Designed miniproteins, single chains, continued (4). Designs and how they scored, part 21

Each design is a single chain, and the fold is of that chain. pLDDT is the mean over its residues in the fold that is shown.

## One batch from the design tools (miniprotein)

Design m12704
Fold by ESMFold2-Fast:
Structure m12704 (fold): chain A 73 residues (1-73)
Amino acid sequence: MKEELIERLVAAGVSRELAELLVAAAEKGQAVDPEIAALITGESLATVRRQLERLVAAGLAVKLENGLYKLAE
């Protein structure tokens, strides 16, 4: 089930590293900061934001009012 979710996120256009971070954050009930995600994954902030917005467009994530992102149900 966890791997299936990671595969769906990767298919939607995010790196495996970002997908794993999003799933780990969701298991802890936490949202992901794009700037911190960029530091953890080693990707540029622009690349991370583009990937997160792609997930939002696919209905797999939601952008919170404070600029953090979390996985959607």
Scores: mean pLDDT 82

Design m12705
Fold by ESMFold2-Fast:
Structure m12705 (fold): chain A 102 residues (1-102)
Amino acid sequence: SLVEEAKKAIDELVEALKNGDIETARKYADKLVNTLKKITDEEDIFEVVKYLSEALLKALPSLTPEQRAVAEEIQTKVFLTVLRIFGTTDIYVKADVEAIKA
C-alpha cells in the first residue's frame, strides 16, 4: 500500500539521519513527499504523519544539532506537502499531537 511505502521511506530516512547520511535522508524525504502526493485518504495521511513524528521523536536523543536541523527541514517539507494537498494543516497537527502522546 502507499501507507506501507511511506512508512518504509520513513524508516530509511530516520536510519540515514541517525548515521549522519544527510544526502540519503533527504533522498528518502523526497520519496516520502512523492508518496504522500498519491494518498487521497485523510486517515492514511494521518497514519503516515503520526509514524514520521513518532520515529523522529524516538531518534532525537541520538541526533547531533546538524542532524536535528535536517529532521526539522524534513518535517517542514511534509507539513507544507499536507497543506498543499488538503488546503489545511489540521490533519498534520492532529497526527503530530497523537505522536507526542505515544
Scores: mean pLDDT 84

Design m12706
Fold by ESMFold2-Fast:
Structure m12706 (fold): chain A 116 residues (1-116)
Amino acid sequence: EKEGEEGARRGEEGGKAAKEGGDKEAAQAAADGAEAAAVGARKAAEGDASGGAAASVAGIGGAQGGLILGKTKEGGEGAERAGYGASLAGRAAAKGDGEEGAKGGERAAKAAKEAA
């Protein structure tokens, strides 16, 4: 499985879990990180190689923020999974799979935002 697709899948699963956990603050932190990751991955797809590395860092930040702000174990872990999904999409973009990474990041961001 390509890292962009894996990131999208983990992001969607994490967003769903965060929504079921009801942790809006954790879901918002994951959404913010995932949206930044999607933007960075898209920049990498358009030729800005620095965007892929920035996307991976943003996704990790979202994951950590989600875990820290989670009021329930399920919500916090779901938000962490969504952020890490976005970081995998960013990593794909950094490795040269910019279009796959951008699409994966966008899907992860959408799922996390829906949970917020």
Scores: mean pLDDT 75

Design m12707
Fold by ESMFold2-Fast:
Structure m12707 (fold): chain A 69 residues (1-69)
Amino acid sequence: DSLLPAKELYEEGYRIGLEKGKEAGEEAKEKLRKELLEVKKAEEETVEGLLEPFEKGYEEGVKERERRE
């Protein structure tokens, strides 16, 4: 299966942005950043690549939340 970690992170971000809003998405992104850098000891380039789809996800989730008013 060609499911990439990036897709899973995007979907998780979208869920958080839709349910909890922009501030929760920002907090979750920073928590993920710390986990990847400190716990999993990932390289900065890898972390950036994983955070980008997560951020896009929660931004789109927030936009959908705003459309629902």
Scores: mean pLDDT 73

Design m12708
Fold by ESMFold2-Fast:
Structure m12708 (fold): chain A 92 residues (1-92)
Amino acid sequence: MSPVDYSKLSPEVRKLKLELESEHGLYRMDFTVRMKTLEDEEVKKRVQERMDEMDRLLEEAIRSTDPAEIRRLGERIRRLAEETKALLDEAE
């Protein structure tokens, strides 16, 4: 697919993508830092698998020009983030 030119997107689509990229980045930073202090390799593996799925969903959202699809993908990312937080909280 061609690189997405955000300047050519509708203001709504551009805002949704920027907000989702920002949220995803914050989740990635938090989970990566927390994983470094974990001793349980099985928990680390489960966290990494969820982070990889979140990355895949973000790539789908970046390729989309449909506000409804971007919102749906964002909700899936947030659900995975909450599941990942629960895994990390139980491991601490």
Scores: mean pLDDT 81

Design m12709
Fold by ESMFold2-Fast:
Structure m12709 (fold): chain A 65 residues (1-65)
Amino acid sequence: SGSDLNRLNQAIQQGNQIIADKKDDPNAGIAEATRVEGDAFGSVHGPAHREQGRKMVEEIEEELK
């Protein structure tokens, strides 16, 4: 639906802004943007995709440690 598309577009814009704001710490910026975008993806695609997104974020955060 249009509202789902708007939700995803807003999350992408927010993620891009986070990366821009954290350009001095790109790994932290990417991790936070991934979290924001993953949450939005889960909200429009349902609980199964939210759980998948959560696991992907955990894997990325572990690699950045």
Scores: mean pLDDT 71

Design m12710
Fold by ESMFold2-Fast:
Structure m12710 (fold): chain A 88 residues (1-88)
Amino acid sequence: SAFEEALRKLAEEGRLDLLELLLETAEAAYEVAETPELKAASYYTMGVIYELLGDKEKAIEYYKKVLELAPDSPEAEKARERLAELEA
């Protein structure tokens, strides 16, 4: 997605400060999310940001949370692809 591409560009530019701020924003979005699908989208975003910050263990943790919460969501499909790469 355009948002994920923007996150990757921030990592390439060394804007780890902004990635950490966006992580806090994703955490806040999780707290106010009213559906499992919205909560899973927030978990997926957290997983991507942790992956870009180099925290592979946290990235795996949050991708697994996406699968637990909304296994049939588009985010769950993306999380499975990321887990396959990270756990290879």
Scores: mean pLDDT 87

Design m12711
Fold by ESMFold2-Fast:
Order: C-alpha cells, then sequence, then structure tokens
Structure m12711 (fold): chain A 87 residues (1-87)
C-alpha cells in the first residue's frame, strides 16, 4: 500500500503541474482519461479481492485526476498530499 500511495501521489502532482501549464482543453482531456483508467483499475482490483487499502488509494488518485479535469487544482494538490502522507 505505501509504495502505491507514493507512486499515486507523485503521478497526481505531475498531473497538477501539467494542469497549471498546459492548454486547459488538453489538461482536461488527459485528466479525464487518467481518472477513468484509475477508477477502472480500482474496480478490477476490488473484483479480484485485492488489497482494500490499494483500492482506496487508486480511487483517491482517480478523484484527484477528476479534480484536475474540473480545473480544481487546489483540491487535486490536497488529494496528492493526503496520498503522500499514507506512505
Amino acid sequence: AAEVAREAAAALRELVRFGRTAPPEVARRLAERAARHLQGLADQLEKQGGDPEVVEILRQAAEGARAVAEGDLERAQRIADELAAKA
């Protein structure tokens, strides 16, 4: 769980940085794809009886990516910091 939380936090921080500097439409589309992918991974891991803490980390990362897609970079950064604290 701790390693997944570290990687998720790092990836979400990079996505927040991209959201600050990229054209808004490009940042939105990329963040929406990231959120969908992370949610899909969480759902699949849950169905396979995987680690509930890892499932929750992936869902939190998906919510962070969704916040970037919505232009709420402060919320996305807060989620990234919460994920980093789990490591």
Scores: mean pLDDT 86

Design m12712
Fold by ESMFold2-Fast:
Structure m12712 (fold): chain A 97 residues (1-97)
Amino acid sequence: MEKVEKALELAKEYIRRSTGNNPKVLEELLKKLESEENIEFAKKLIEEGVNVSTVAHLLVDKVLVEEYKKLGLEELAKEVLKNSPYLDEELIEELLK
């Protein structure tokens, strides 16, 4: 449990630093991180022995991909996936479904 909370807090800090001064976009991304789906995603990775910092980066990339897809910005979503050193091919295929 503590490691999941630490990964979520690190992911929130990464999002806060990257999104600039749009508080509405920031709030939506932070809410997505705390969704039951993303909490379960973090739990599974931590139980499989993935490092907390890596899980935090994976959560950020996942949330950005989901938000870009929601906004119809599919090319930006693909660019996040291509440029993420933390996402493997299996996870990329799952997120593009």
Scores: mean pLDDT 72

Design m12713
Fold by ESMFold2-Fast:
Order: structure tokens, then C-alpha cells, then sequence
Structure m12713 (fold): chain A 88 residues (1-88)
């Protein structure tokens, strides 16, 4: 199973690690938008979770529990395409 990780260029505010269960593309996209608004530096999506925060080590530790491979994506638009693919 793959996880898709978006790395934002600037840290706006401290965001503690959040791990949220999701069941649909709509739910995942809403959480990704909330993470961006909160200023999270790292946002990851799997088939059943959205994980975000500012601590890369904490994000990677959580992702290893749920994914065999982590794919780094270059933009929000690329992350959105993978969300749509995962929940097809």
C-alpha cells in the first residue's frame, strides 16, 4: 500500500501531529484543505487516513504503520489526483 506525502515550502504555524481516519475522497480532501489552512508543513494521505503536522519524523513513523511505500508529491493538485485515484 502506498502513502502520498505533500511537503509545503513554508511553515506558517506550529501544527501538532494529527492522524484522522477517512472513508471517502470528499472527507480526505476536506481534511487536506484544513491542514493547509492550519499551516501544516507535511500532509500525507493513505487509503483510510489523512496524517498531517510539522514533525517529519513523527509523520514518517505514523506512515510506516499504514504504508509499505511513501511517494512524495510536488503539489496540492498532484495530491488531489492521488486522493481521487485511491477512493475511485
Amino acid sequence: MEAYLLILPELKRPVPLQVVDVTSAEEALKLIDEAIEQGAKYIAVTENKVIYGDDLEAILAELKKYADRIVVVGSYEELKKFVEKIFS
Scores: mean pLDDT 81

Design m12714
Fold by ESMFold2-Fast:
Structure m12714 (fold): chain A 74 residues (1-74)
Amino acid sequence: SAALKKEIEEVIERSIKLLDEKIKKSKDPKKIAMYEQMKATLEELLKQAQAETDEFQLRLLLMSAVATLTVVES
């Protein structure tokens, strides 16, 4: 649904914003590389969500996005 896609987009955008802040504040090249890899993974997840039409698959994508946000917030 449009509502599920919007929720996924909002979760992913929040995660990317938090990762950008972590990258800006970090002095550790290994951590910066990890955050940039996570950001790339989230951008791929967003593309999948935008193309997906199956409601069950959208729910699974939302769960994946929320799980990633939890890791980023820690």
Scores: mean pLDDT 85

Design m12715
Fold by ESMFold2-Fast:
Structure m12715 (fold): chain A 92 residues (1-92)
Amino acid sequence: AAAEHLAKADQALAEGNVEESRIHYGRAADAALKAGDYETALQAYERLLSLVKTPADEAGAYFGLSLAASKAGNVKLAGEYFDKWMEILEKM
């Protein structure tokens, strides 16, 4: 369940384990998308985005945010995240 992965990610982050936190936020987002829980997917991707620093990983998080926002019916938010994804790709 997405909630279990969110709890594990939050615990890992509290313990200073950023790598494990990133893995669990990513898994939470994937689980939430598959379950149709797009609001939880957005939350998980936003937390993941705050922890990634490489352009490739940041692009992946923005793509996930755009997809989740689109599936949630928030077309404007999906477009904003898509624009951020494209901006990162243009730089590399």
Scores: mean pLDDT 85

Design m12716
Fold by ESMFold2-Fast:
Structure m12716 (fold): chain A 72 residues (1-72)
Amino acid sequence: LAEDLVAILREEGLAEYEPLARQDAETIKRFGPVGATAAAMRLLALGIEDGREEEYNRAIKRFLALVDEHEA
C-alpha cells in the first residue's frame, strides 16, 4: 500500500509530488487503513489547490481500490 501510492503518483504524472507521497507512505505504514484514508484526503485537497484535480482524482481512485483489496 505505502509503496503503491508512490508508484501510482509517478504513473499519473505526479512525480513532482513524490516527496509528499513518501511522507504519506510512512503514515500508511504507521496507521494502516486510517493512514491510507488520511493520505487520500490530503491528496484530494492538493489536487484542488494545484488545479490538477483530474490527475489526483485518478490517483486517489486507484489507491482507494488497492486499500479496499488489501482490507478484503
Scores: mean pLDDT 70

Design m12717
Fold by ESMFold2-Fast:
Structure m12717 (fold): chain A 79 residues (1-79)
Amino acid sequence: MSEETREEILRYAVEKARQRAKELGFDEETMEEVVRLAESATRAVLVHLEDKGITDPETLRAAADAAVDSAIDLVEWEK
């Protein structure tokens, strides 16, 4: 995976996380936590996918989508 591709997917995840948190009415502090968790989860998944030779943009974006959803669920679970 190229550094440019990694940065693009991370930006996608961060932007999606911020937009989703805003749509859900999260406060600024909670929104930044969701963004932080989504970015961390996406970075971890990208490393795992690269180790398996998976670098297609569709799969990477789907992984980022899942990471964002998981971050939101985790924050809602924690209250």
Scores: mean pLDDT 81

Design m12718
Fold by ESMFold2-Fast:
Structure m12718 (fold): chain A 83 residues (1-83)
Amino acid sequence: YFELSQKAEIDARVDAAVAEMRKAGGASVTLVFEAKTREDAERIGKYISQKAAELGATAETRLEGTRLTVTLKQQPADQVIIY
């Protein structure tokens, strides 16, 4: 299934980018994806936005035909006190 292969690659790239941002103290990271269709690019953009939010980051998406550019920014957590 093509969907699983795309998801695994997207997950790996987003996880790596968010980890890089955290190491860099909240610097932004830009990712570029080529999709087969505009609808696929829009779906990928929505998925990345949701995944980034779950990882404590914000995603700004720009769609140019089938090319998706995602700029990831770290969302600073308010005070998290772990007891």
Scores: mean pLDDT 71

Design m12719
Fold by ESMFold2-Fast:
Structure m12719 (fold): chain A 74 residues (1-74)
Amino acid sequence: SGGEQAAKLAQQAVEYLKKGDREKAIEYGKQAAKAAKDNPPAKVSARKGVKLVEEGGPDEKAIELFQEAAKAAK
């Protein structure tokens, strides 16, 4: 399902960001937002996470946003 796929993609964004791979975290975060198209809370959290990583914000907060996206998508 789209929700299950969005949750998995958001979790991958968390894993890549924990490894310092910001480029892949952005890629998977964007894919999570697309997969969560019919779930506004998951989509919004994924988009906020992507924007924060793109702006060089704190990784810990971006990880939290991607985790929120994964929880909301399930």
Scores: mean pLDDT 85

Design m12720
Fold by ESMFold2-Fast:
Structure m12720 (fold): chain A 87 residues (1-87)
Amino acid sequence: MEELQKEIDELRKKVRELFAEKVASGELTPEQIERLREAARKSLNPFHRYLLEVLAGDEEALDRLVKSMPSPEAAIEFLKELIERLS
């Protein structure tokens, strides 16, 4: 159980680092971030809203998504998928 929480924390850190790298490299522009936030506000699906907010760099939305997962293993798989998509 404790090992799973540590893995979740490390994967969350990696997601934040990848987001910061994309912003620094110019791959993710302020205009693209704002469009993601607009899409999140228009979404009727809470999961899709939080996912779009995470892609726009919202750390609180990442917290909410992880906590909404049905198990620690599901959270780990979700974070690995995000890392692959952001890489």
Scores: mean pLDDT 76

Design m12721
Fold by ESMFold2-Fast:
Structure m12721 (fold): chain A 60 residues (1-60)
Amino acid sequence: SEKEKQIQTVEENLAKRLAEIRKKMAEADSKNDYEAGLQAIAEALRAIGDAWDELVKIEK
């Protein structure tokens, strides 16, 4: 169904965003920049929230 395709797109986009954020975390760890690491965690939480909001829109 169209909704199933939209849900799959949200899942794929979230996975891609989280993968890029994990690269930022790895870079922060390599530089011992744990303040940048905390910012990457905050970015990941926002990405999860955005995906949830998009999922809610699809179900309405």
Scores: mean pLDDT 87

Design m12722
Fold by ESMFold2-Fast:
Structure m12722 (fold): chain A 89 residues (1-89)
Amino acid sequence: MVEFEVRREAIDGAPAVAVARREDREAFERLWRRALELAREGRVPVEWAADPADVEELERVGLIMTEWLPEFRRAVTEEGLELVGRGVS
C-alpha cells in the first residue's frame, strides 16, 4: 500500500505545501523546493493552509507528481495521509 505525506509550513507568512510518497524522499525534496519557490514568489494559495488535500489545486500548481494522482486520491478518501511540518516533527 502506497502511503503519502503532506508537508505544510509557513514561509514568511505564506503557506508552502507539497505531497509525496513516503518512500520517495528524492521526489519529495524536489516538490518541496518548488513549494518554497512558489511561497517566495507569493504564488501559494492560502486555501492550502486549510485543505492541503485539495488534489485539483495541487495538480494545477505542480506540487504533486501526476503519476501519483490516482493513488493520492485514494489515500485522501481512506485518510492514509500524514501531515508533516505541522506542529512538532
Scores: mean pLDDT 55

Design m12723
Fold by ESMFold2-Fast:
Structure m12723 (fold): chain A 68 residues (1-68)
Amino acid sequence: MSKEEILEEVKKRIDELFAAGVTDLGVLLLQVREWLEEIREKYPDLPKEDLISIAVEAARYAQDKVAA
């Protein structure tokens, strides 16, 4: 799975939580952190730079979604 595919999966999970009523940024960021640990274990060959990029973009996505 590519960095882009993983990021889209994380964004979809954020969308699902937000639609379910989880609108607190802190809770969303904690879930993103947990998913990043799962991604690290599932894709050990994923470059650290790509994992950091996913983390940053997912956090921005959650922040933008809460701010809207």
Scores: mean pLDDT 81

Design m12724
Fold by ESMFold2-Fast:
Structure m12724 (fold): chain A 82 residues (1-82)
Amino acid sequence: SIDEIKKLLDQLKQAAPEEIDSLIQQLIELIVREIKDEEARLRLLGVAGEILREVSLATTEEERKAVIERGSKEIEKILEEM
């Protein structure tokens, strides 16, 4: 359900650095499984991929947290537009 995606986003916002890759992979799997609309699925996967890329470039905990919070808000907005 969409609520599972939202719960995973909340986990991602509080994640230790070591957990982030695993949680993003779980997010991608949930999007592919739960989102039936092709356009929304592509948009959501794009944001998830952007989070993964930007997190890999982040050098501080504050930068990493900001990337995750921004991406999570974008995902939440896309889900609300569905």
Scores: mean pLDDT 84

Design m12725
Fold by ESMFold2-Fast:
Structure m12725 (fold): chain A 98 residues (1-98)
Amino acid sequence: MKAKEEEEKKREEALKEFLELLYLARQAITEGKELPEDQAELRKKVEETRELYLRALRLAKELGATIISKEQEERLLEALIYRDEETLRKLLEELAKK
């Protein structure tokens, strides 16, 4: 009965945008790649995405997970971005079960 499909589509689109920013954040971390000054807003978004990414990895480590799958990593990021406590709890339980 709920419009779950519309909410999922909206989250999927936002997650896709976030994955693009995450890719840039990873390049900045691992390769030291700098963005031009005229892209100051993009730099800010990349840095914010980097912080969320590191937080997700930290949570996985606290559960004893040394490596998490790309899918689990993306789902953790999504849950943190939207403050989806139920999804976050389920993902943490899934990681602990492994």
Scores: mean pLDDT 59

Design m12726
Fold by ESMFold2-Fast:
Structure m12726 (fold): chain A 113 residues (1-113)
Amino acid sequence: LDIPGVIAEIRRFVDEHAEELAKKLNTTVEEVRRYVDGILAQLEKAAEDEEYRKKLLFIGREVEAGFDPRLVAKKYNVTPEEVAAGYLLLRLEKGQSVEDALLTALRIVKEIE
């Protein structure tokens, strides 16, 4: 997966759809942008650190397996943004659209907070 390309695509999508995302998540545009910035920071780290990328994918698989994202965050001592980034990365590698994967990742951050 081209992580830098995905980061650029997510930034463009958020710039065009921040109001719609805020409405779907029952939150503010400011909160959506804060969640996105936190998730993107984890993806940027994963682009440069293969072990961190593997860690995020492992966390994403735990969430996909049906484990509560809050319990996953606590068990592995990771932030809401790391849990969301792991899920997002996993879904994008499986061919899910940026729109669908990002919306679910944002819900994960909001749920843990």
Scores: mean pLDDT 88

Design m12727
Fold by ESMFold2-Fast:
Structure m12727 (fold): chain A 81 residues (1-81)
Amino acid sequence: SAEEEALLAEFRERLAAVRAEVEARKQADPSMSDQELIRLFGRRAAEIFREMARRAGGDPRVVARVKALALELATEFAEQL
């Protein structure tokens, strides 16, 4: 649905903003380890995921799509460190 696609687009944009924030923190403090960056990204991504899952109203199909996207983006971030 249009609402489902809009929710997924917003989730993607919000995770991209989290990634930019984490990258900015690394630039400000180059001593941060990859593990610290991954943990920071993971905490922020989990918060956004919980919000998106709640907004999906418990539709298991939509929640599954949000979960799959979260896993994909988290994996891509970790691989690019």
Scores: mean pLDDT 81

Design m12728
Fold by ESMFold2-Fast:
Structure m12728 (fold): chain A 94 residues (1-94)
Amino acid sequence: SLEQFFAALQEVMRRSTDPDHITAAAVLAVAHAFQQRAPEAEVRAMLDALKALIRERVADPAVAEEMLALVERAYRDLLALRRAGQFDRGAPNP
């Protein structure tokens, strides 16, 4: 389902003309990958593919850079949550 969900959100990004919808789809794809506990390398590859779609679809470079910064920040925040054990069942105890 991770691959199917990612493909569905990429399709939303390709079909949407709304920068907010494109950004939301990208953030949801990354968040879902973290929730599914995908390997860090796989999540990074997914992020890179989503960033490439933003660069391809958003003609205004300034808007594209704002969207890319927002998606990168969401990724960093989610990675910090993963490292804090927020996606683990129970807190790591000593």
Scores: mean pLDDT 80

Design m12729
Fold by ESMFold2-Fast:
Structure m12729 (fold): chain A 60 residues (1-60)
Amino acid sequence: MLSVEEAVGPLDEEEYQRLKEALKNPETRVKALEEFTTSPSNAVRLYAATQLAVEKSKAR
């Protein structure tokens, strides 16, 4: 998706790198996803929210 209003690619990459590092630990994965839903990067927040929905769908 092309964003001409907010070109924040470097910030998105930095936040995504931090998210990837946090997600390496499966025991804290859900907590990390919850934390990143408050990320300053809109792309990372949306990704974290989507992944949280997937994790919640696995809960019985």
Scores: mean pLDDT 70

Design m12730
Fold by ESMFold2-Fast:
Structure m12730 (fold): chain A 94 residues (1-94)
Amino acid sequence: SKVEELMDRAIDILGALSNHLYAEALKTGDKKLFRASALLGAQEVAFVVAKLVNASEEEIKKLIERAIEDIRKYSDTPFAKEAAKELEEILKEL
């Protein structure tokens, strides 16, 4: 379904961002980036679970909104800003 395709895109975005932040944390030793990577990885897992339990569109929207808020709060990289924009586009398509 369209919802499943949008969820898969959100999972891919969160996974890519988590990996990017982890790689940057390893280069810099910045504990904030390690924390951001872990939080966004946990959100990726939450989306996988939501897909498995066939969560409502309303619950999926709430998960995306929380992910956008956490990205903006805990990461200020250009990659993170782009990921937040892509998630906002997914919200508009739901």
Scores: mean pLDDT 86

Design m12731
Fold by ESMFold2-Fast:
Structure m12731 (fold): chain A 95 residues (1-95)
Amino acid sequence: EKEKEELIKKAEGYADYLRRNAEVYRQLAEQSTDPAVRARFEKLARRYEEQAETVRKAIEEFKSDPNNEEALKTVKEAAKDYDELVKRQEEIARL
């Protein structure tokens, strides 16, 4: 149904956001001259990369089997996180 497509779209949007954040932290790590600061940004980049891949896999599993409760839960959580991002962007736009 339309709700399923909307959930997938929002979850994909959130996965893309996570991937873009990982790229930002990778760049910050590369620009860092302090080894401790570099290591911290590398850990943050890895965390975002890992989260993005988890969401991507859940989307694929949910597309393959809509009755997969674990995949559905992850997709729903990602869609909710995407809605929170949109809300934050609207609040910032009012500033």
Scores: mean pLDDT 86

Design m12732
Fold by ESMFold2-Fast:
Structure m12732 (fold): chain A 85 residues (1-85)
Amino acid sequence: SYVDRLDELLKETSARFDALIAQTEDPAVQAELRAMLAKLQEQAEKTKEEISKLKNEMEKDMLLGSWEVAAASVLLSAENLLAAS
């Protein structure tokens, strides 16, 4: 299902954030990275709720795709934060 696919993408995203957090010893950078992940987790829960209310497969696919794009953008920002630190 789209919900199961979103859960798998969230697991993959969480693992990538854990790897980024492990690359820094700066507690401020670690806190910011954790905050970014927490926001993505909250957005994933809202997206799952919206997908569950939809009847149209194209609309479900578009919502899943929108979360994937948002997650990729946040991951890029996280990598940039780490590189700038």
Scores: mean pLDDT 86

Design m12733
Fold by ESMFold2-Fast:
Order: structure tokens, then C-alpha cells, then sequence
Structure m12733 (fold): chain A 78 residues (1-78)
């Protein structure tokens, strides 16, 4: 997924409605990682997100939870 594609998905998430759960999970992870980079989150937070990704490939709901945690840390550190 390119930065341009991530921008389009951020604006219209329904583009993924016809895709497999695995593709939707990968796209959500990429969006969270891009937002983390833009928010200048700590390397520790980025590492934790990466470590959890393989374990959560079966659940997009768990990725959403991780995304919220990452955003909270970004707000606290900015």
C-alpha cells in the first residue's frame, strides 16, 4: 500500500468493503503506522504495534484497539 492509497482509504474506508478480511486488516495497520509516523510517536510505541500485528491478523477489531492506544500515546507525547 502506497502513501497515496492510504490517503484515499483514510478519506473513504468503504473502498475496502469488497476486499478480504486480511486485506482490510493490512490496510488498517498501514494507516495506523502512517498516523503514528506523522504524530512522531516513540520508537517503543511503534515497536509494540509491529510486535502485535502478526498476532492480530485474524481480527480487525483488535487492530482498531491498537490504533486507539497508539493515538492516545501520540496525544500524551505531543
Amino acid sequence: ISPTELTQLRRNPSLLDTESPEVRLAARLALVQEESAQAKLSSDTTQRLTEKAPSYVKSSDLLSEIGVEVLKVAVDKL
Scores: mean pLDDT 51

Design m12734
Fold by ESMFold2-Fast:
Structure m12734 (fold): chain A 98 residues (1-98)
Amino acid sequence: SDEERLREGLALFREGRYLEAAEVLKDSTLDAGVFLHNLANLLAGEPIFTSVNVRTGQLILEAALILAGHEVEPVHLSPEMADAIRARDAARLVELLS
């Protein structure tokens, strides 16, 4: 199920296994799974491309800008999520996405 794929992806992500997490989540239809797939690719230094709803796309864009070192106050990411992304804190990111 999509929920089982999300759980497996979160477990791999927490271990810093970003490329494996992205592979598990590549066919996810859940907003959280699509976000985590793209975030995992960003953290692995891989290129991203999105065919997602506007809300999920905006979250991915804000994450990409933060990881590129831009001084961005996120509008759509929560402050806690933005801080965890900036810190590359995989365990905290999993906690916030669970």
Scores: mean pLDDT 81

Design m12735
Fold by ESMFold2-Fast:
Structure m12735 (fold): chain A 85 residues (1-85)
Amino acid sequence: AQAAADEIVRLLEEARKEFIETAKKNGLDVEAVEKHLDAAIEAARQGNFDEAVKHLLAAGDLLPKSEQPRVIGLVLRIIGLREEA
């Protein structure tokens, strides 16, 4: 259970770096992306994975449409890990 929870936090921290880089390259709202991903990471650290997924989806919605398949893939992976956490 803890290993799955730690993996969710790790994936969200990686997503934070990638989403911020994508937002910067595309001239998007970097601050809003950072706020949602910071909230997602803190929710995951507290074991609130449903809240983490909501914030991850909110951050993803701020990214270009071309990135949506990657966002959805990450959400599905986190949901799978949440079932094990």
Scores: mean pLDDT 84

Design m12736
Fold by ESMFold2-Fast:
Structure m12736 (fold): chain A 79 residues (1-79)
Amino acid sequence: MERVEEAGERLREELREAGVPERAADAAAQAVMHGILQGLSPEEVAKRAEEAARAYGASEEQAKIAGELALKVTEEVRE
């Protein structure tokens, strides 16, 4: 649980540093945390994070960055 929350916060910070709008970064982080807790694959979590970022105002390029960072963060949590 705590590790999942830390992963979500780290993703949120990295996305904001990459220029993703705060609302889209928050949506992507929520999608990652929920996906990890549901036991989804890193690839499925990344897809949901990309879709969430896009839904909350990220550009196509920003949404792809959200998916790539979500994949990395999810793999780190899953060992």
Scores: mean pLDDT 82

Design m12737
Fold by ESMFold2-Fast:
Structure m12737 (fold): chain A 76 residues (1-76)
Amino acid sequence: LVQQGIDLGVDFAQRNPQEMSELLRQSSERAKSQGQTSVSQHLSQASDYASRGDVQGLRQHLQQAYQSVQQWEQQQ
């Protein structure tokens, strides 16, 4: 369930903001290398919000990244 995945990610980020930021940045670079430009952009923004402890911004951009993945998969 997407909401539960996002909630777990947010909880992890609150406990480990730097580690979550690094994971999201790594995921953003991976998405970019696979041609998922929109996913990469949202993950990069989520990484910034995670490092700042901005839970609302993090949650919003994780949701946008997920939506972008769904759209990209439909185009495969």
Scores: mean pLDDT 79

